# Designed miniproteins, single chains, continued (3): the designs that were tried, part 47

Each design is a single chain, and the fold is of that chain. pLDDT is the mean over its residues in the fold that is shown.

## One batch from the design tools (miniprotein)

Design m9724
Fold by ESMFold2-Fast:
Structure m9724 (fold): chain A 99 residues (1-99)
Amino acid sequence: MNIELAEEDLEEALKRGDLRSAASTAIGLAEMYLDQGDYEKAVEYAEKAYELAEKAGGNLLDQSKAYDLMSGGYTGLGDDEKAEEYLKKSKELFDEASK
């Protein structure tokens, strides 16, 4: 997905109050920024994705993915402590969601 299109999709989802679509789009944006090496924006959108997934009724898979992306972003930024913390949280939520 194109970053510009994804940013537009996120804004429109938020305007409609579609928090589930907004969370999914924010996850996609975090993944795209991580792939491009823009680790600061990857963390920003991953944090937004986590908050939106929580507000959308606590989708554990989306929250797990958001934590995984935060871990990847912090690894890129050289913050090993935060990267390890968020990776652990991601795995715990993924395991819970798989039951």
Scores: mean pLDDT 86

Design m9725
Fold by ESMFold2-Fast:
Structure m9725 (fold): chain A 87 residues (1-87)
Amino acid sequence: HMSEKELEAEINYALAVMGVALLKRIVEQHPELATPEIKKLLDEAEKHVDRAGEALRQGRYDEAIEHANKAIELIKKASELIDKKLQ
């Protein structure tokens, strides 16, 4: 029953949700990693996750995919900054 695009939106949304949750937990456990830059990336990623979830609930799968992918991109940028601090 699920269309290919609907499935893609669901998967990308789930990945974005998990990525934000994991990053938030890492920052919570390691306050030294909570720089203004990392916090800004996390806040922007959460906003895109919220938009992706809203679009997904409304059946706007293209918008959901776009916002989920933007959240994932922001998570990757935050992860790279964290990696630089741990090296």
Scores: mean pLDDT 87

Design m9726
Fold by ESMFold2-Fast:
Structure m9726 (fold): chain A 72 residues (1-72)
Amino acid sequence: SKLDEVIEQARKLFEEAKKAYEAGQTDKARELFNEAVRLLVEAIKESTDPEEKKRLRDLIFQLAEEVRKLAE
């Protein structure tokens, strides 16, 4: 589905962001994290399904928690 494609794209960008962060490319990592979040926020705005919106919001919070752990 289009939703699953957006989630997959966001996860791929997030994985690339983590690799950039581990390589010391902090600015690149930040840009990739921001792009992943942007895709999920746009999907929330376009969705009319409350369950899809919840799934997307839960993913944003999950990704934010992973970023917090990387910064420790």
Scores: mean pLDDT 83

Design m9727
Fold by ESMFold2-Fast:
Structure m9727 (fold): chain A 73 residues (1-73)
Amino acid sequence: SLEEEIEELKEKLEKLKKEIEELKKELEEAKKDDSKEGVLREVALTIRLIGLEYEIELLEKRIERLEKELAEK
């Protein structure tokens, strides 16, 4: 059902928000490491963080659209 789809997307959104908080902590630790490996990790974590923030934005927009469809029933 549409209600079940909305719930699944909300659960996915909460999981992604937790992943972002973990990545932010890892990024702060990587920033403290001036080694070549630390710099490469910082770049990789930054790219991953940007990707997750974009995925969250898309999910939030999809949830809003589905909730509007459910309300118009």
Scores: mean pLDDT 84

Design m9728
Fold by ESMFold2-Fast:
Structure m9728 (fold): chain A 70 residues (1-70)
Amino acid sequence: MVKIEREIEASEEAQEEAVELLEGAKETWGVKVTVEPGKLRVEIETPEEKAKSAEGFLEEVEKRVAEMEA
């Protein structure tokens, strides 16, 4: 098992979108999301074999947030 932790800076609207994406991922990985003013804290627990997929998913979430902030 590998634990991946990230902080994503996001407005309230972008946080809502990111949370929906992250909650959908709970079927695949152990995902924990903490919503704070102006940011999300994300923890993903995954087998080592799925770690690259989990990292790629987090990159897509960050990209979606960036698109909403632009």
Scores: mean pLDDT 81

Design m9729
Fold by ESMFold2-Fast:
Structure m9729 (fold): chain A 61 residues (1-61)
Amino acid sequence: GLEEAVNERLAKDGSDTLTVSQAADIATRELGMDREKVIATLKAYFGSDTITKDQFLLIFG
């Protein structure tokens, strides 16, 4: 599921945050969303190149 995909990415990178690009990869793969729209949405909401798992799930979960 979406949360598991986020958990796997964070574990792989040894990080507590996703880059907006990594988050967009997950959303496009798991939800079939447009990558560019996901990037624009995350930047509009958070104004950052990195987001937490909780921030990602707030928008897409």
Scores: mean pLDDT 83

Design m9730
Fold by ESMFold2-Fast:
Structure m9730 (fold): chain A 66 residues (1-66)
Amino acid sequence: SEEEAIAAAQRARDAGPSAGVLGGNGKVYAFGTGHGEVVDTESNEEAIRAAKAAADAVPGVRYGEI
């Protein structure tokens, strides 16, 4: 969900300044300095949407697609 993706992005940002989220392959990948976690979604389209929402909601987090 977008809520789970936002929470993951916040944890990644809190781990360090090089935080990002990737949406694709039915998943949202949240990563940062010494941090990585995955949020499952129901589809690639939902994963991309959730990752975009997370990057928009969390300052300093970069967005990408896989």
Scores: mean pLDDT 80

Design m9731
Fold by ESMFold2-Fast:
Structure m9731 (fold): chain A 67 residues (1-67)
Amino acid sequence: KLSAEELRKIADELRKKAEELRKKAAELRKKAKETGDKSLELEAELLDGVAALLEGMAEWLEKLAEK
């Protein structure tokens, strides 16, 4: 099935997505502070949560690829 190379590639993609989400979350938090918009703070929290899940999956895949 999935080779070690494929697992590593998927893990890399997940880490890149997580980084993008964390950057977006930081931008939303900054905007929330500037505008007082609570919905932006909530969106930032959700993005950070998703990023953490993606990072966890990437770590698991990296370990699986190492075997």
Scores: mean pLDDT 83

Design m9732
Fold by ESMFold2-Fast:
Structure m9732 (fold): chain A 61 residues (1-61)
Amino acid sequence: MKEIDGSLYTMAGTIYEKQGDYAGAAEYYRKAAEALEEVDPEQAEELRRRAEELEAKARAA
């Protein structure tokens, strides 16, 4: 269940990032990280890093 949620949120984040919506992408990557925290903590950490980077870009754009 949580793995599926994490995959869906990651996919949504990728779609928003491709559209240039960095704020939306960051939000979905954070949701994906939270969903994966108990299942794959290492993957969750990577997603949090990506979300933080995209949030910084959103504030600059």
Scores: mean pLDDT 79

Design m9733
Fold by ESMFold2-Fast:
Structure m9733 (fold): chain A 60 residues (1-60)
Amino acid sequence: EESIARVIAQHLVDEYGIPEDEARRLAEEIVREASKVPDPSQRPVALGEIARRKLAERLA
């Protein structure tokens, strides 16, 4: 089973050069926050918004 968090972490490492430990932590936070959205159909949109927010904060 390939975790969504693992896929996000790998993308952060490959595209943005974020250290593996930090990328994993950020990916886990993103997935955790998105999973709190009650409507499953809205989770992909929420995941994208949360990811952009976290990434912007990290790169500032």
Scores: mean pLDDT 77

Design m9734
Fold by ESMFold2-Fast:
Structure m9734 (fold): chain A 60 residues (1-60)
Amino acid sequence: MLEEIKELLEQGNFVKALELLSKVKDEKVKKEVIEYAKTVIPKVASELAGERFLEEMEKL
């Protein structure tokens, strides 16, 4: 699951990545995904799209 979410983030598929993240019960995995996303999103998304996705992840 963690690797699948990372792949989706690298592909810029934020909607699917957020959907899978919302199903994760392990807080450690959630934290790792969020930390990874903060690194990857600026490389694959526009500033506006990246900001919106990070805001949605923080709500989880």
Scores: mean pLDDT 75

Design m9735
Fold by ESMFold2-Fast:
Structure m9735 (fold): chain A 108 residues (1-108)
Amino acid sequence: EKEKLLEEARELLRKGREALAKGDYEKALEYFKKAYELAKKANDDVLMGHSYTMMGDAHFKLGDIEEAKKFFQEARDLYLKAASRSSGIDRAVLELSAAVLSVSLKNL
């Protein structure tokens, strides 16, 4: 069950990124929201963080800065939570992802 949820979530993130690249921000948000729900069911903080980061990016492109900030804040917290349960390169990557979001939040 968990592996199937994670595969579906990753596929939805890919479709969302494609929609985002084409300027279809509403469709991208729909994909990212579904990816988040599946990641949450799988209790995967990393994919939840990725989904919220992508939702933040979509809201930012729509000019919805306050909504983008909320998603980036939530994503940062999810990455830090995942990092606390990780080690080595995986922890470093998650801490870097959180740091990038912290920089984005200061500049919005």
Scores: mean pLDDT 88

Design m9736
Fold by ESMFold2-Fast:
Parts: structure tokens; sequence; C-alpha cells
Structure m9736 (fold): chain A 55 residues (1-55)
């Protein structure tokens, strides 16, 4: 486990998860379309975090 790099905020966690998933997809030769979907998933997570802040 990477405790030293574990972020404190939900946004930081979403960003790190996105980066790992994106890097993994690139490593597996994912298409541009798949990479775009990973990015869109990340953007959806950010919108959910913003929605929670309005709660």
Amino acid sequence: MIELKEPKSEIDKARNEFLKKYEEAVKKGASLEELTKIYNEYMDKIREIERKRGK
C-alpha cells in the first residue's frame, strides 16, 4: 500500500485513481475512445463530489 502518497481529500483520491486507471489502460494498449471514457468517469466523480458539497 502507498500510504505516503495517500491523499487527504476526496478530489485528490479521485485524481490519483484516475491517473492509475489511465496509466494502466495506456499500458494495455487501450484505444483513444477507452481513454476518453476513463476521463469522463473522472469528470463524473468530480461532479458527484461537488454535489455532495451542496448537501
Scores: mean pLDDT 73

Design m9737
Fold by ESMFold2-Fast:
Structure m9737 (fold): chain A 56 residues (1-56)
Amino acid sequence: MSLLEKQIKNVEKNIKDLEARLAAAQAAGDTETVARHQKAIDNLKKKLEELKKKLE
């Protein structure tokens, strides 16, 4: 109903986009980009969990 729901949607979309980029980087053998994107995904998943708890 609010900005919170939009934030959850945006975080989910960002995670999916980063997972696709991570897979592309893995295929290219770019281990630095893989590590960077993996950290970003982990951080976004934690943020998503916190946002969902607040939505309750």
Scores: mean pLDDT 82

Design m9738
Fold by ESMFold2-Fast:
Structure m9738 (fold): chain A 62 residues (1-62)
Amino acid sequence: SLEEELEKLIKQLKEAKSEEELNELLKKFFQLVSQAPESEKVKRLEAEALDIAMELLKKLLE
């Protein structure tokens, strides 16, 4: 399902080791979000992805 693919991408985002990898994974994530029907779970996963991205970018910019 789209939700399962989004959860898989969230796991990959948490394991991202570079800004390039993070950007590629975010691109794939938001492409899938654009195809998904609006749901509470999808909104939660989108918020989680953004939080992970912000924390990783903060770490990379330290």
Scores: mean pLDDT 80

Design m9739
Fold by ESMFold2-Fast:
Order: structure tokens, then C-alpha cells, then sequence
Structure m9739 (fold): chain A 73 residues (1-73)
């Protein structure tokens, strides 16, 4: 689980960098790749649980924030 949390934190950092970076689109692509990888891993290896639901919800919120930032550019 530390791996999943670390990857989510990496994606969060990229999302924050998007707000001030000239390369927002590239950072969005990198963050989306991390989130897709983590989502697949969580779906494949974690049993159905509240923790799994919370992680997937956090991933969804980050994906929504990325799209919102890109739409505002």
C-alpha cells in the first residue's frame, strides 16, 4: 500500500505543478499515466473494501482536477 500512496502523492505534485508550469499538458499526461497505473493495480490486487473505495475516489478526484485545469487553459 505504500507504493500506491507514493504514486498518488507523485500525481498530486504533478497536478500542483500544472497550475504554474508552461508544460501543463505534459504534466497532465504524466499524472494521468500514474493514476491509470495505480487504478489498475488497486482494482487487480485489492479486495473490495472501504479503503479500496476511498483510494479509487481519490484517483477520480485527481483526474477531475486535471481535466478542470486543462479546460481553464
Amino acid sequence: MEYVKQKIEEAKKLVEEMKTSKNAKKLAEEAKKILEEVKKLVEEVMPESKEKEEILEEIKKLEEEIEKILEEL
Scores: mean pLDDT 80

Design m9740
Fold by ESMFold2-Fast:
Structure m9740 (fold): chain A 59 residues (1-59)
Amino acid sequence: MKLTEESKLILKASDLYVKVVKENPNDKKAQKEALKKMEEIIELVAEGRLEEAKEKLEE
């Protein structure tokens, strides 16, 4: 699959989650919050709400 705007947003969301896990390896709460944020962005992308996904990614 070629990189689309959708794929780029999902990759950025995943990268942010991985960063939080690496920076907070013992903070289970921070990891869960980052996972939820990633899942919300992926859901918005799946629904075609790319602008909302970008806004969520900026938070």
Scores: mean pLDDT 79

Design m9741
Fold by ESMFold2-Fast:
Structure m9741 (fold): chain A 71 residues (1-71)
Amino acid sequence: SAEEEELRRRIEEEERRIEEAERRKEEAMKEMRENENDKKKLLEAIGRVLRAIGDEFEARLRRRRLLEELE
């Protein structure tokens, strides 16, 4: 149905955002390894990315549950 297609599209968008957040986390970790003096700033950046990842995972689980109910 059109509703299923819309939910799948939303899940794909959320998955892309999770992937982007994971990539940013990896970049922040690499910067931490290279720049010891900026550890506090990098940790704060990592913390923000992890929170964003958590939010996207929660949204994705919610959308997937809705999709399963429609299928």
Scores: mean pLDDT 79

Design m9742
Fold by ESMFold2-Fast:
Structure m9742 (fold): chain A 58 residues (1-58)
Amino acid sequence: MIYRAVAPVPKTSDEELELRPGDLVEVLEEVDENYWLARSLQTGEEGLVPKSALERVE
């Protein structure tokens, strides 16, 4: 399912995905209660994204 970033997500480690507001991601897996593993539709990169930074679009 496709989600959109509603807030900037800074890359603080190599396992995290850097996102700008408006970037689209495909959620691949739930890692824990606060983070998803997602793939950027813009870059094809995969990484951890905080759930609070994403809004469901489809």
Scores: mean pLDDT 80

Design m9743
Fold by ESMFold2-Fast:
Structure m9743 (fold): chain A 56 residues (1-56)
Amino acid sequence: MSELKKQIRQLAIKYSSLSIRGIGYELDGDEKKAKELFEEAKKVKKEMDKLEEQLK
């Protein structure tokens, strides 16, 4: 149980970090890097949602 909550927290932090960095690259005009970061963030979000369902 403790490990599952820890993984969810780490994924939430990773999701936020990826999203912020993606926005930064988009504002700098690096569309390719921004897209890669947003795609990675979406994958992390899906994994986090799946683990949250298991926590209940």
Scores: mean pLDDT 81

Design m9744
Fold by ESMFold2-Fast:
Structure m9744 (fold): chain A 67 residues (1-67)
Amino acid sequence: MDQAKIVQAVKPISDELHEALKNGDLDKAIEIVRKKKEELEKQPKSEENETGIKGLTNLIKSLEDMK
């Protein structure tokens, strides 16, 4: 399922992202998410990867809107 792929893709960064958000460091949070998005963009094109990239793109937008 696409949802499971998104969860799997963000799971390795969840602790670092949580700490960045806890400290109010939106720039660091955005950088963490951008790096994960770039890694997914290097993967072969698939519906699952595209869904993951879209999810991370929306998260970056939300974090930028909080600045």
Scores: mean pLDDT 70

Design m9746
Fold by ESMFold2-Fast:
Structure m9746 (fold): chain A 78 residues (1-78)
Amino acid sequence: MIELSPLEARILLTLADASRPLTARELADVLGVSQATVSRHLRRLEALGLVERVEGPTPRYRLTEAGRAVVAALRAAA
């Protein structure tokens, strides 16, 4: 089992509920934390293969297949 902080779990759930890839700023605004904090956790989630960066004028993030599987497990535990 991948060990996630509560904030990392919330990032994954927020991305799962989003209709589009989100920027670190949009995640920070939704989660009520700093963009720097979200960016640090996004780097870890990307390193774990749970999120991927979408190229564009501003980087956006979305769930990988592995990230979606983790979200399903988090929802089943709730």
Scores: mean pLDDT 83

Design m9747
Fold by ESMFold2-Fast:
Structure m9747 (fold): chain A 99 residues (1-99)
Amino acid sequence: SLAETLRKLAERAEELAEKSKDNPQVTELFRKAAEDLRKAAEAVENGDYESALEYTKRAIDYLAEAIRLTKDFDLQVEAAVLLIGAATVRVILERKLKE
C-alpha cells in the first residue's frame, strides 16, 4: 500500500540519520525527512491526500538538502534512491488529487 511504502521510506531515512552521526546537520535533515514521511503515511491512511502530498514535498526538500551537504558518496547514493522513492509517491498523490 502507499502508506506502507511511505513508512518504509521513513525507516530508510532513519537508517541514513544513524549512518550520518558525524555530521549533525545532515543527521537532522534525515530525521526531519523521516518524520514528514511518517506523517504522510498517517495522512494517506486517513484519506487526507492533500496533507500527505505536503509532507512528502517537505521530505523531498530535506533529502535534497542532505544530499547537497553530505560529502559521503555512499550516503549520497542511498539518499538519492530514497529521494526517487519519495518523488514517485509525490506523483501518485498528485494523480489521486486529480481523480
Scores: mean pLDDT 90

Design m9748
Fold by ESMFold2-Fast:
Structure m9748 (fold): chain A 73 residues (1-73)
Amino acid sequence: MEELKKEIEEIEEEIKRIEEEIARLKEEIREAEARGDLERAEELRKELLELEIELGMLLIRKGVLEMILKKLE
């Protein structure tokens, strides 16, 4: 059970890293749009989409591990 808790904690840490990166990209997109740099904004939006997909996968994995942990409690 402790091993599952550690895995969940590691995933939570990775989620926080990706959330911070997403926040940074959203700010960069806003700055690019404010400058009228539509090409840069589009590149950043593609990068944002990739991170959002990765975040979604981590959230699913965390949910599955939390369900397993609840069953073992």
Scores: mean pLDDT 85

Design m9749
Fold by ESMFold2-Fast:
Structure m9749 (fold): chain A 71 residues (1-71)
Amino acid sequence: SATIQAIIAELERLLSTTTDPAVAAELQAAIEALRRGDIAAAIAHLEKALSLTTDPELARTLRNIIAGLRR
């Protein structure tokens, strides 16, 4: 869907500026899950990225994306 493609593009942008390799790995896994239509797996990876990040702006963006995927 157009919404999923927009979320993938946003996550790819976030990934390009992420310096923490553990957070980056979880964002990559979430993107791949979304590409294959596995929303539950994508949410799990985004929640793990959220738990690992110390960046408050990234945390806020990830919470918003997770909320959008759950509706």
Scores: mean pLDDT 88

Design m9750
Fold by ESMFold2-Fast:
Structure m9750 (fold): chain A 85 residues (1-85)
Amino acid sequence: DEEIEELKKKAEEAKKEAKELEEKARELHKKGSELQEEGEKNKEKEEEYKKKVLELKEEIEKLNEKISEKLKEAEELEKKAEELE
């Protein structure tokens, strides 16, 4: 029973970490949209803003990979807990 509780707790922690990363990715998406709008309004700085948007997209992609890994970890932990029940 304690092993089941520990697995469930680890699964919840992984889900919490995934949710925090999802929120961070959402904030970066919003920031990217704002930078894209600013770039459209200021053509002299358009290339600078485009570069920042690309950097944010790369960061979001890495966050999405980590989110996927954490969600998979949580699912595997939940399955192990269910198998022990």
Scores: mean pLDDT 83

Design m9751
Fold by ESMFold2-Fast:
Structure m9751 (fold): chain A 77 residues (1-77)
Amino acid sequence: SRAEELLEKLREAIERGDVEEAERLALELGRLALDNPKDEKALEATEEAIELLEKVPELEITRGVVALMLGVAKLFS
């Protein structure tokens, strides 16, 4: 699925220290969850992305934004 693909790319970006790409991918996952609030895989992948971003202090604000996006998506699940 697109969610699984984005999550894998996010893991790769974090592994290589590409903070800019990690931010872009995490926001794309949050947006995917908002656009597809009944897609369990999109919600799960976004939740995993939030956990992965805990290890990237430069993206603390982005993590908060993605968590908010997930929270809003869950209201429509």
Scores: mean pLDDT 88

Design m9752
Fold by ESMFold2-Fast:
Structure m9752 (fold): chain A 62 residues (1-62)
Amino acid sequence: MKELIEKALEHIEKAIEAGLKGDVDTAQEHSLKALELLSKLSEEERKEIQEKADKLVEEAFL
């Protein structure tokens, strides 16, 4: 579902932002929530999110 994809991406973005600020607890909470949402998605939807998440991580840490 599109809503689950959007929520998973929001949690991934928030986890990256919190990690960059040194807020490890918040980063971990959002990462776990994103994983929970990803477990409810199809393999195709999960692959799309993974590609977008990989790009966000590269942009944040490069």
Scores: mean pLDDT 76

Design m9753
Fold by ESMFold2-Fast:
Structure m9753 (fold): chain A 70 residues (1-70)
Amino acid sequence: AEEEAEKLVKEARKLIGQAFEYFVKGDTEKALELFKKAAELIDEAVRLDPSLKEKYPQLVKLAENLKKLF
């Protein structure tokens, strides 16, 4: 389970980077969709491996903050 959770974390980080690039370009709609997807992946990763809350606290906190925007 931890291997799958780590893969989800890597994909989420990639999507967050892409979201920021779209945001800077003024494509806020695409940026928000990518942020939503990233938050979903982080949530799934924590569900598979709850220890990720301690391992990646900033990333988990970011996902929680992003959920508040939706």
Scores: mean pLDDT 81

Design m9754
Fold by ESMFold2-Fast:
Structure m9754 (fold): chain A 72 residues (1-72)
Amino acid sequence: SDLKKQEEASQLVAEGVEYARQGKLKEAAEKLGISVSTAKELRYYLENRSIPEHALKAQSLVNKAMNIRLEK
């Protein structure tokens, strides 16, 4: 089911973003399906999300992770 796949992907991405915020970059990378270096970039943008450019870059990386998790 597309709905179940979307729910699973959303859960993995939400967990990965939370790990990135905490600086748990290996765990973030595993959940998001991205590299540790990309998880570090995501953390940087999340820390400075009050800057509109950084908010957009964080959202772009989250969207990329969602797309990765929706692929099988």
Scores: mean pLDDT 83

Design m9755
Fold by ESMFold2-Fast:
Structure m9755 (fold): chain A 67 residues (1-67)
Amino acid sequence: VSDEEAEELFKKYDKNGDGKLTEEEAIAALRDAGFSEEEARRAVALVKDEDGLVTKEQFIIALKMLG
């Protein structure tokens, strides 16, 4: 996945426009990118903050970790 595709996917799931995804939104976005639920949950668990939120930068890292 290109960085441009990752940013577009993030924006699609950032429903409140605050620059963060919930854990559930991030998992759904990674699954939309073609990853399994298990892969998505693992990646999100490694990048999420202490509130369970994923920033755009952390989301891009998760996508790159998955390949």
Scores: mean pLDDT 79

Design m9756
Fold by ESMFold2-Fast:
Parts: C-alpha cells; structure tokens; sequence
Structure m9756 (fold): chain A 87 residues (1-87)
C-alpha cells in the first residue's frame, strides 16, 4: 500500500520534529513532562497515519495537514504549560 508507506514516513517526521522541539525546551521543563508530551505526539501521529492510510490520496493529504497543525498547537501549549509549572 503506497499510501500506508507515505503515512508512516509522515508519522516519523512529526515525531522527529516534536523530539527536536522538546529537546530544545528540555532545560526549561522536567524530563517527565517532556516524555509525556512526546508520548502524546507519538500517539496522535500514529492515529493520524492509520486514519489517513484508509483514505484517498487527496483526503489523506488534507487530514495530515490538519492533524499536523493540531498536533503542533497542542504540543506548543503543553510545552508552555510545562515551562510555567517548572517556574
């Protein structure tokens, strides 16, 4: 399945970008909070890839675009909350 392979690559990219952002924030947040944020991003990326792999190519692209925006917004909000909690 061509779409499934592409969606797995998208999942890996989302997780890798999240790992870099959490790593950059690591001096300002607890290790436990950083790990929890990454676990949430990974789960959402996995769910997005699974849903998208069952759609048409165009529908998968739209779903992935929306999911990436939502994941980024939630991750940034959780990093900000973790920083406030650590301060």
Amino acid sequence: DRLKGRMEAVKERIIAEAEEKVKAAAPLISEADGKAILEKVRKKAEETAEKASKLSEDEAGELVKKAIEEIKEEMEAEIAAAKAKAA
Scores: mean pLDDT 81

Design m9757
Fold by ESMFold2-Fast:
Structure m9757 (fold): chain A 68 residues (1-68)
Amino acid sequence: MERALELAKAVSDAIKAEENGDYKTAAEHYRRAAELAREMVEQGIGTPDARRLAEELEKKADELEKKA
């Protein structure tokens, strides 16, 4: 439960940073969210979709780093 809330917070923080044009900070938050999603999958507390979510968040972070 708490890890899912941390994931949601990291995504929220990433979106806010992206909206503010702070692509470096947004990328860092998206990478953190991806790490949390992977941890949920490894511990069996995430849904099957959590693995795909982690991959999508990592790609988003990579895209934002190229813009920074």
Scores: mean pLDDT 78

Design m9758
Fold by ESMFold2-Fast:
Structure m9758 (fold): chain A 65 residues (1-65)
Amino acid sequence: MVSDEEIDEAVAQIYEAIANWLASKGDYKGAAEAYRKLADIYERSGNTEKAQEARKKADELEKKA
């Protein structure tokens, strides 16, 4: 059975890829939303450092929007 940790890591990778893709298209608002979602995933998985980094990245992208 796939563990919750494996699911959270896989979903985090997907949102990171989506955020990078949206940023590359100039959709900084969409990229920021993806990073906020990524932060929530890291927070629930107990990875507080990565959650904080993702929130900071989202804030930086919001400023470019």
Scores: mean pLDDT 79

Design m9759
Fold by ESMFold2-Fast:
Structure m9759 (fold): chain A 71 residues (1-71)
Amino acid sequence: EELVEKARASFKAGKWDEAARYYLQAGEEALKNGDKETAIRYYGMAAVAYEKAGNLDLAGEALRKAQELSS
């Protein structure tokens, strides 16, 4: 998965905002493919990455997307 590989590389490099964007894109793609469980996981990872970046508003939005799918 190209997006997940990019997200992991960015995360390891400390590029938190970039990692979060790739995880969000991976989550959206998983959702389009009907894989809600994978989408929830990637939205959660995006939230963690945004938190590390200090983007609490975007972290909250990513977490909300995950919660909406788990309900």
Scores: mean pLDDT 85

Design m9760
Fold by ESMFold2-Fast:
Structure m9760 (fold): chain A 72 residues (1-72)
Amino acid sequence: AEEDLKKGDEYEKKGNEAYKQGRFDEAVTYYKKAINYYSNALLDAPPEKQKEVADRLATVYRNYQEAKAKAA
């Protein structure tokens, strides 16, 4: 579903903005939402889109872990 990918992108952008502002707790919340949407998008992704969605998920997950470390 294209909607899950779109929502993932939306929350990733919000997470990135919060991270840039030093609001790591807020970034964690947004990245977690992005991870959920990208995970759903990956399950329904056609073969030609699987790598793109998986790469986005991997990037967000890495940023999520960094934000969690900085928030603690």
Scores: mean pLDDT 84

Design m9761
Fold by ESMFold2-Fast:
Order: structure tokens, then C-alpha cells, then sequence
Structure m9761 (fold): chain A 77 residues (1-77)
């Protein structure tokens, strides 16, 4: 349903925000410049998913995941 898609999308958005914050924190604590840069890149990626442009990608991902779950249930029937 539309409500299921909205709930799943909100959960993915929230997870992306938490992941971005976590990677930025790890980057600040890292003593290895190469590791810090990789962590910053990961943080920027997840932060991008919460932007207006990234919201489109998160919606597409949520729709694809729900479609895959429905197909799996149909195949198991």
C-alpha cells in the first residue's frame, strides 16, 4: 500500500541520516588520513540520500524492495 511505501521510505531515510552521522564521527576519530577520507566519502553518500534528489532514489529503492518481497511471496506459494 501507499502507507507501507511511505513507512519504509521514512525508515530508510532515518537509517541514512544515522549512517551519515556515524561515518562523520568515525572520520573525526580516525588517525589514518586515507581511512578518514573514505569515511567522509561514505558519510557524504548517505547524507546525499536524504537530499531532495536522494529522496527520489530512496523511493525507488523502497518500491523495488516491496516489489521483490511480493515476488518472493508469490514464488513461495
Amino acid sequence: TAAERAAFFERLRGQAEVMAEGYYLKAKESKDPEEAQKLLDLGDYYRGLTSPEGSGLLRALADAALAAARAARAAAA
Scores: mean pLDDT 75

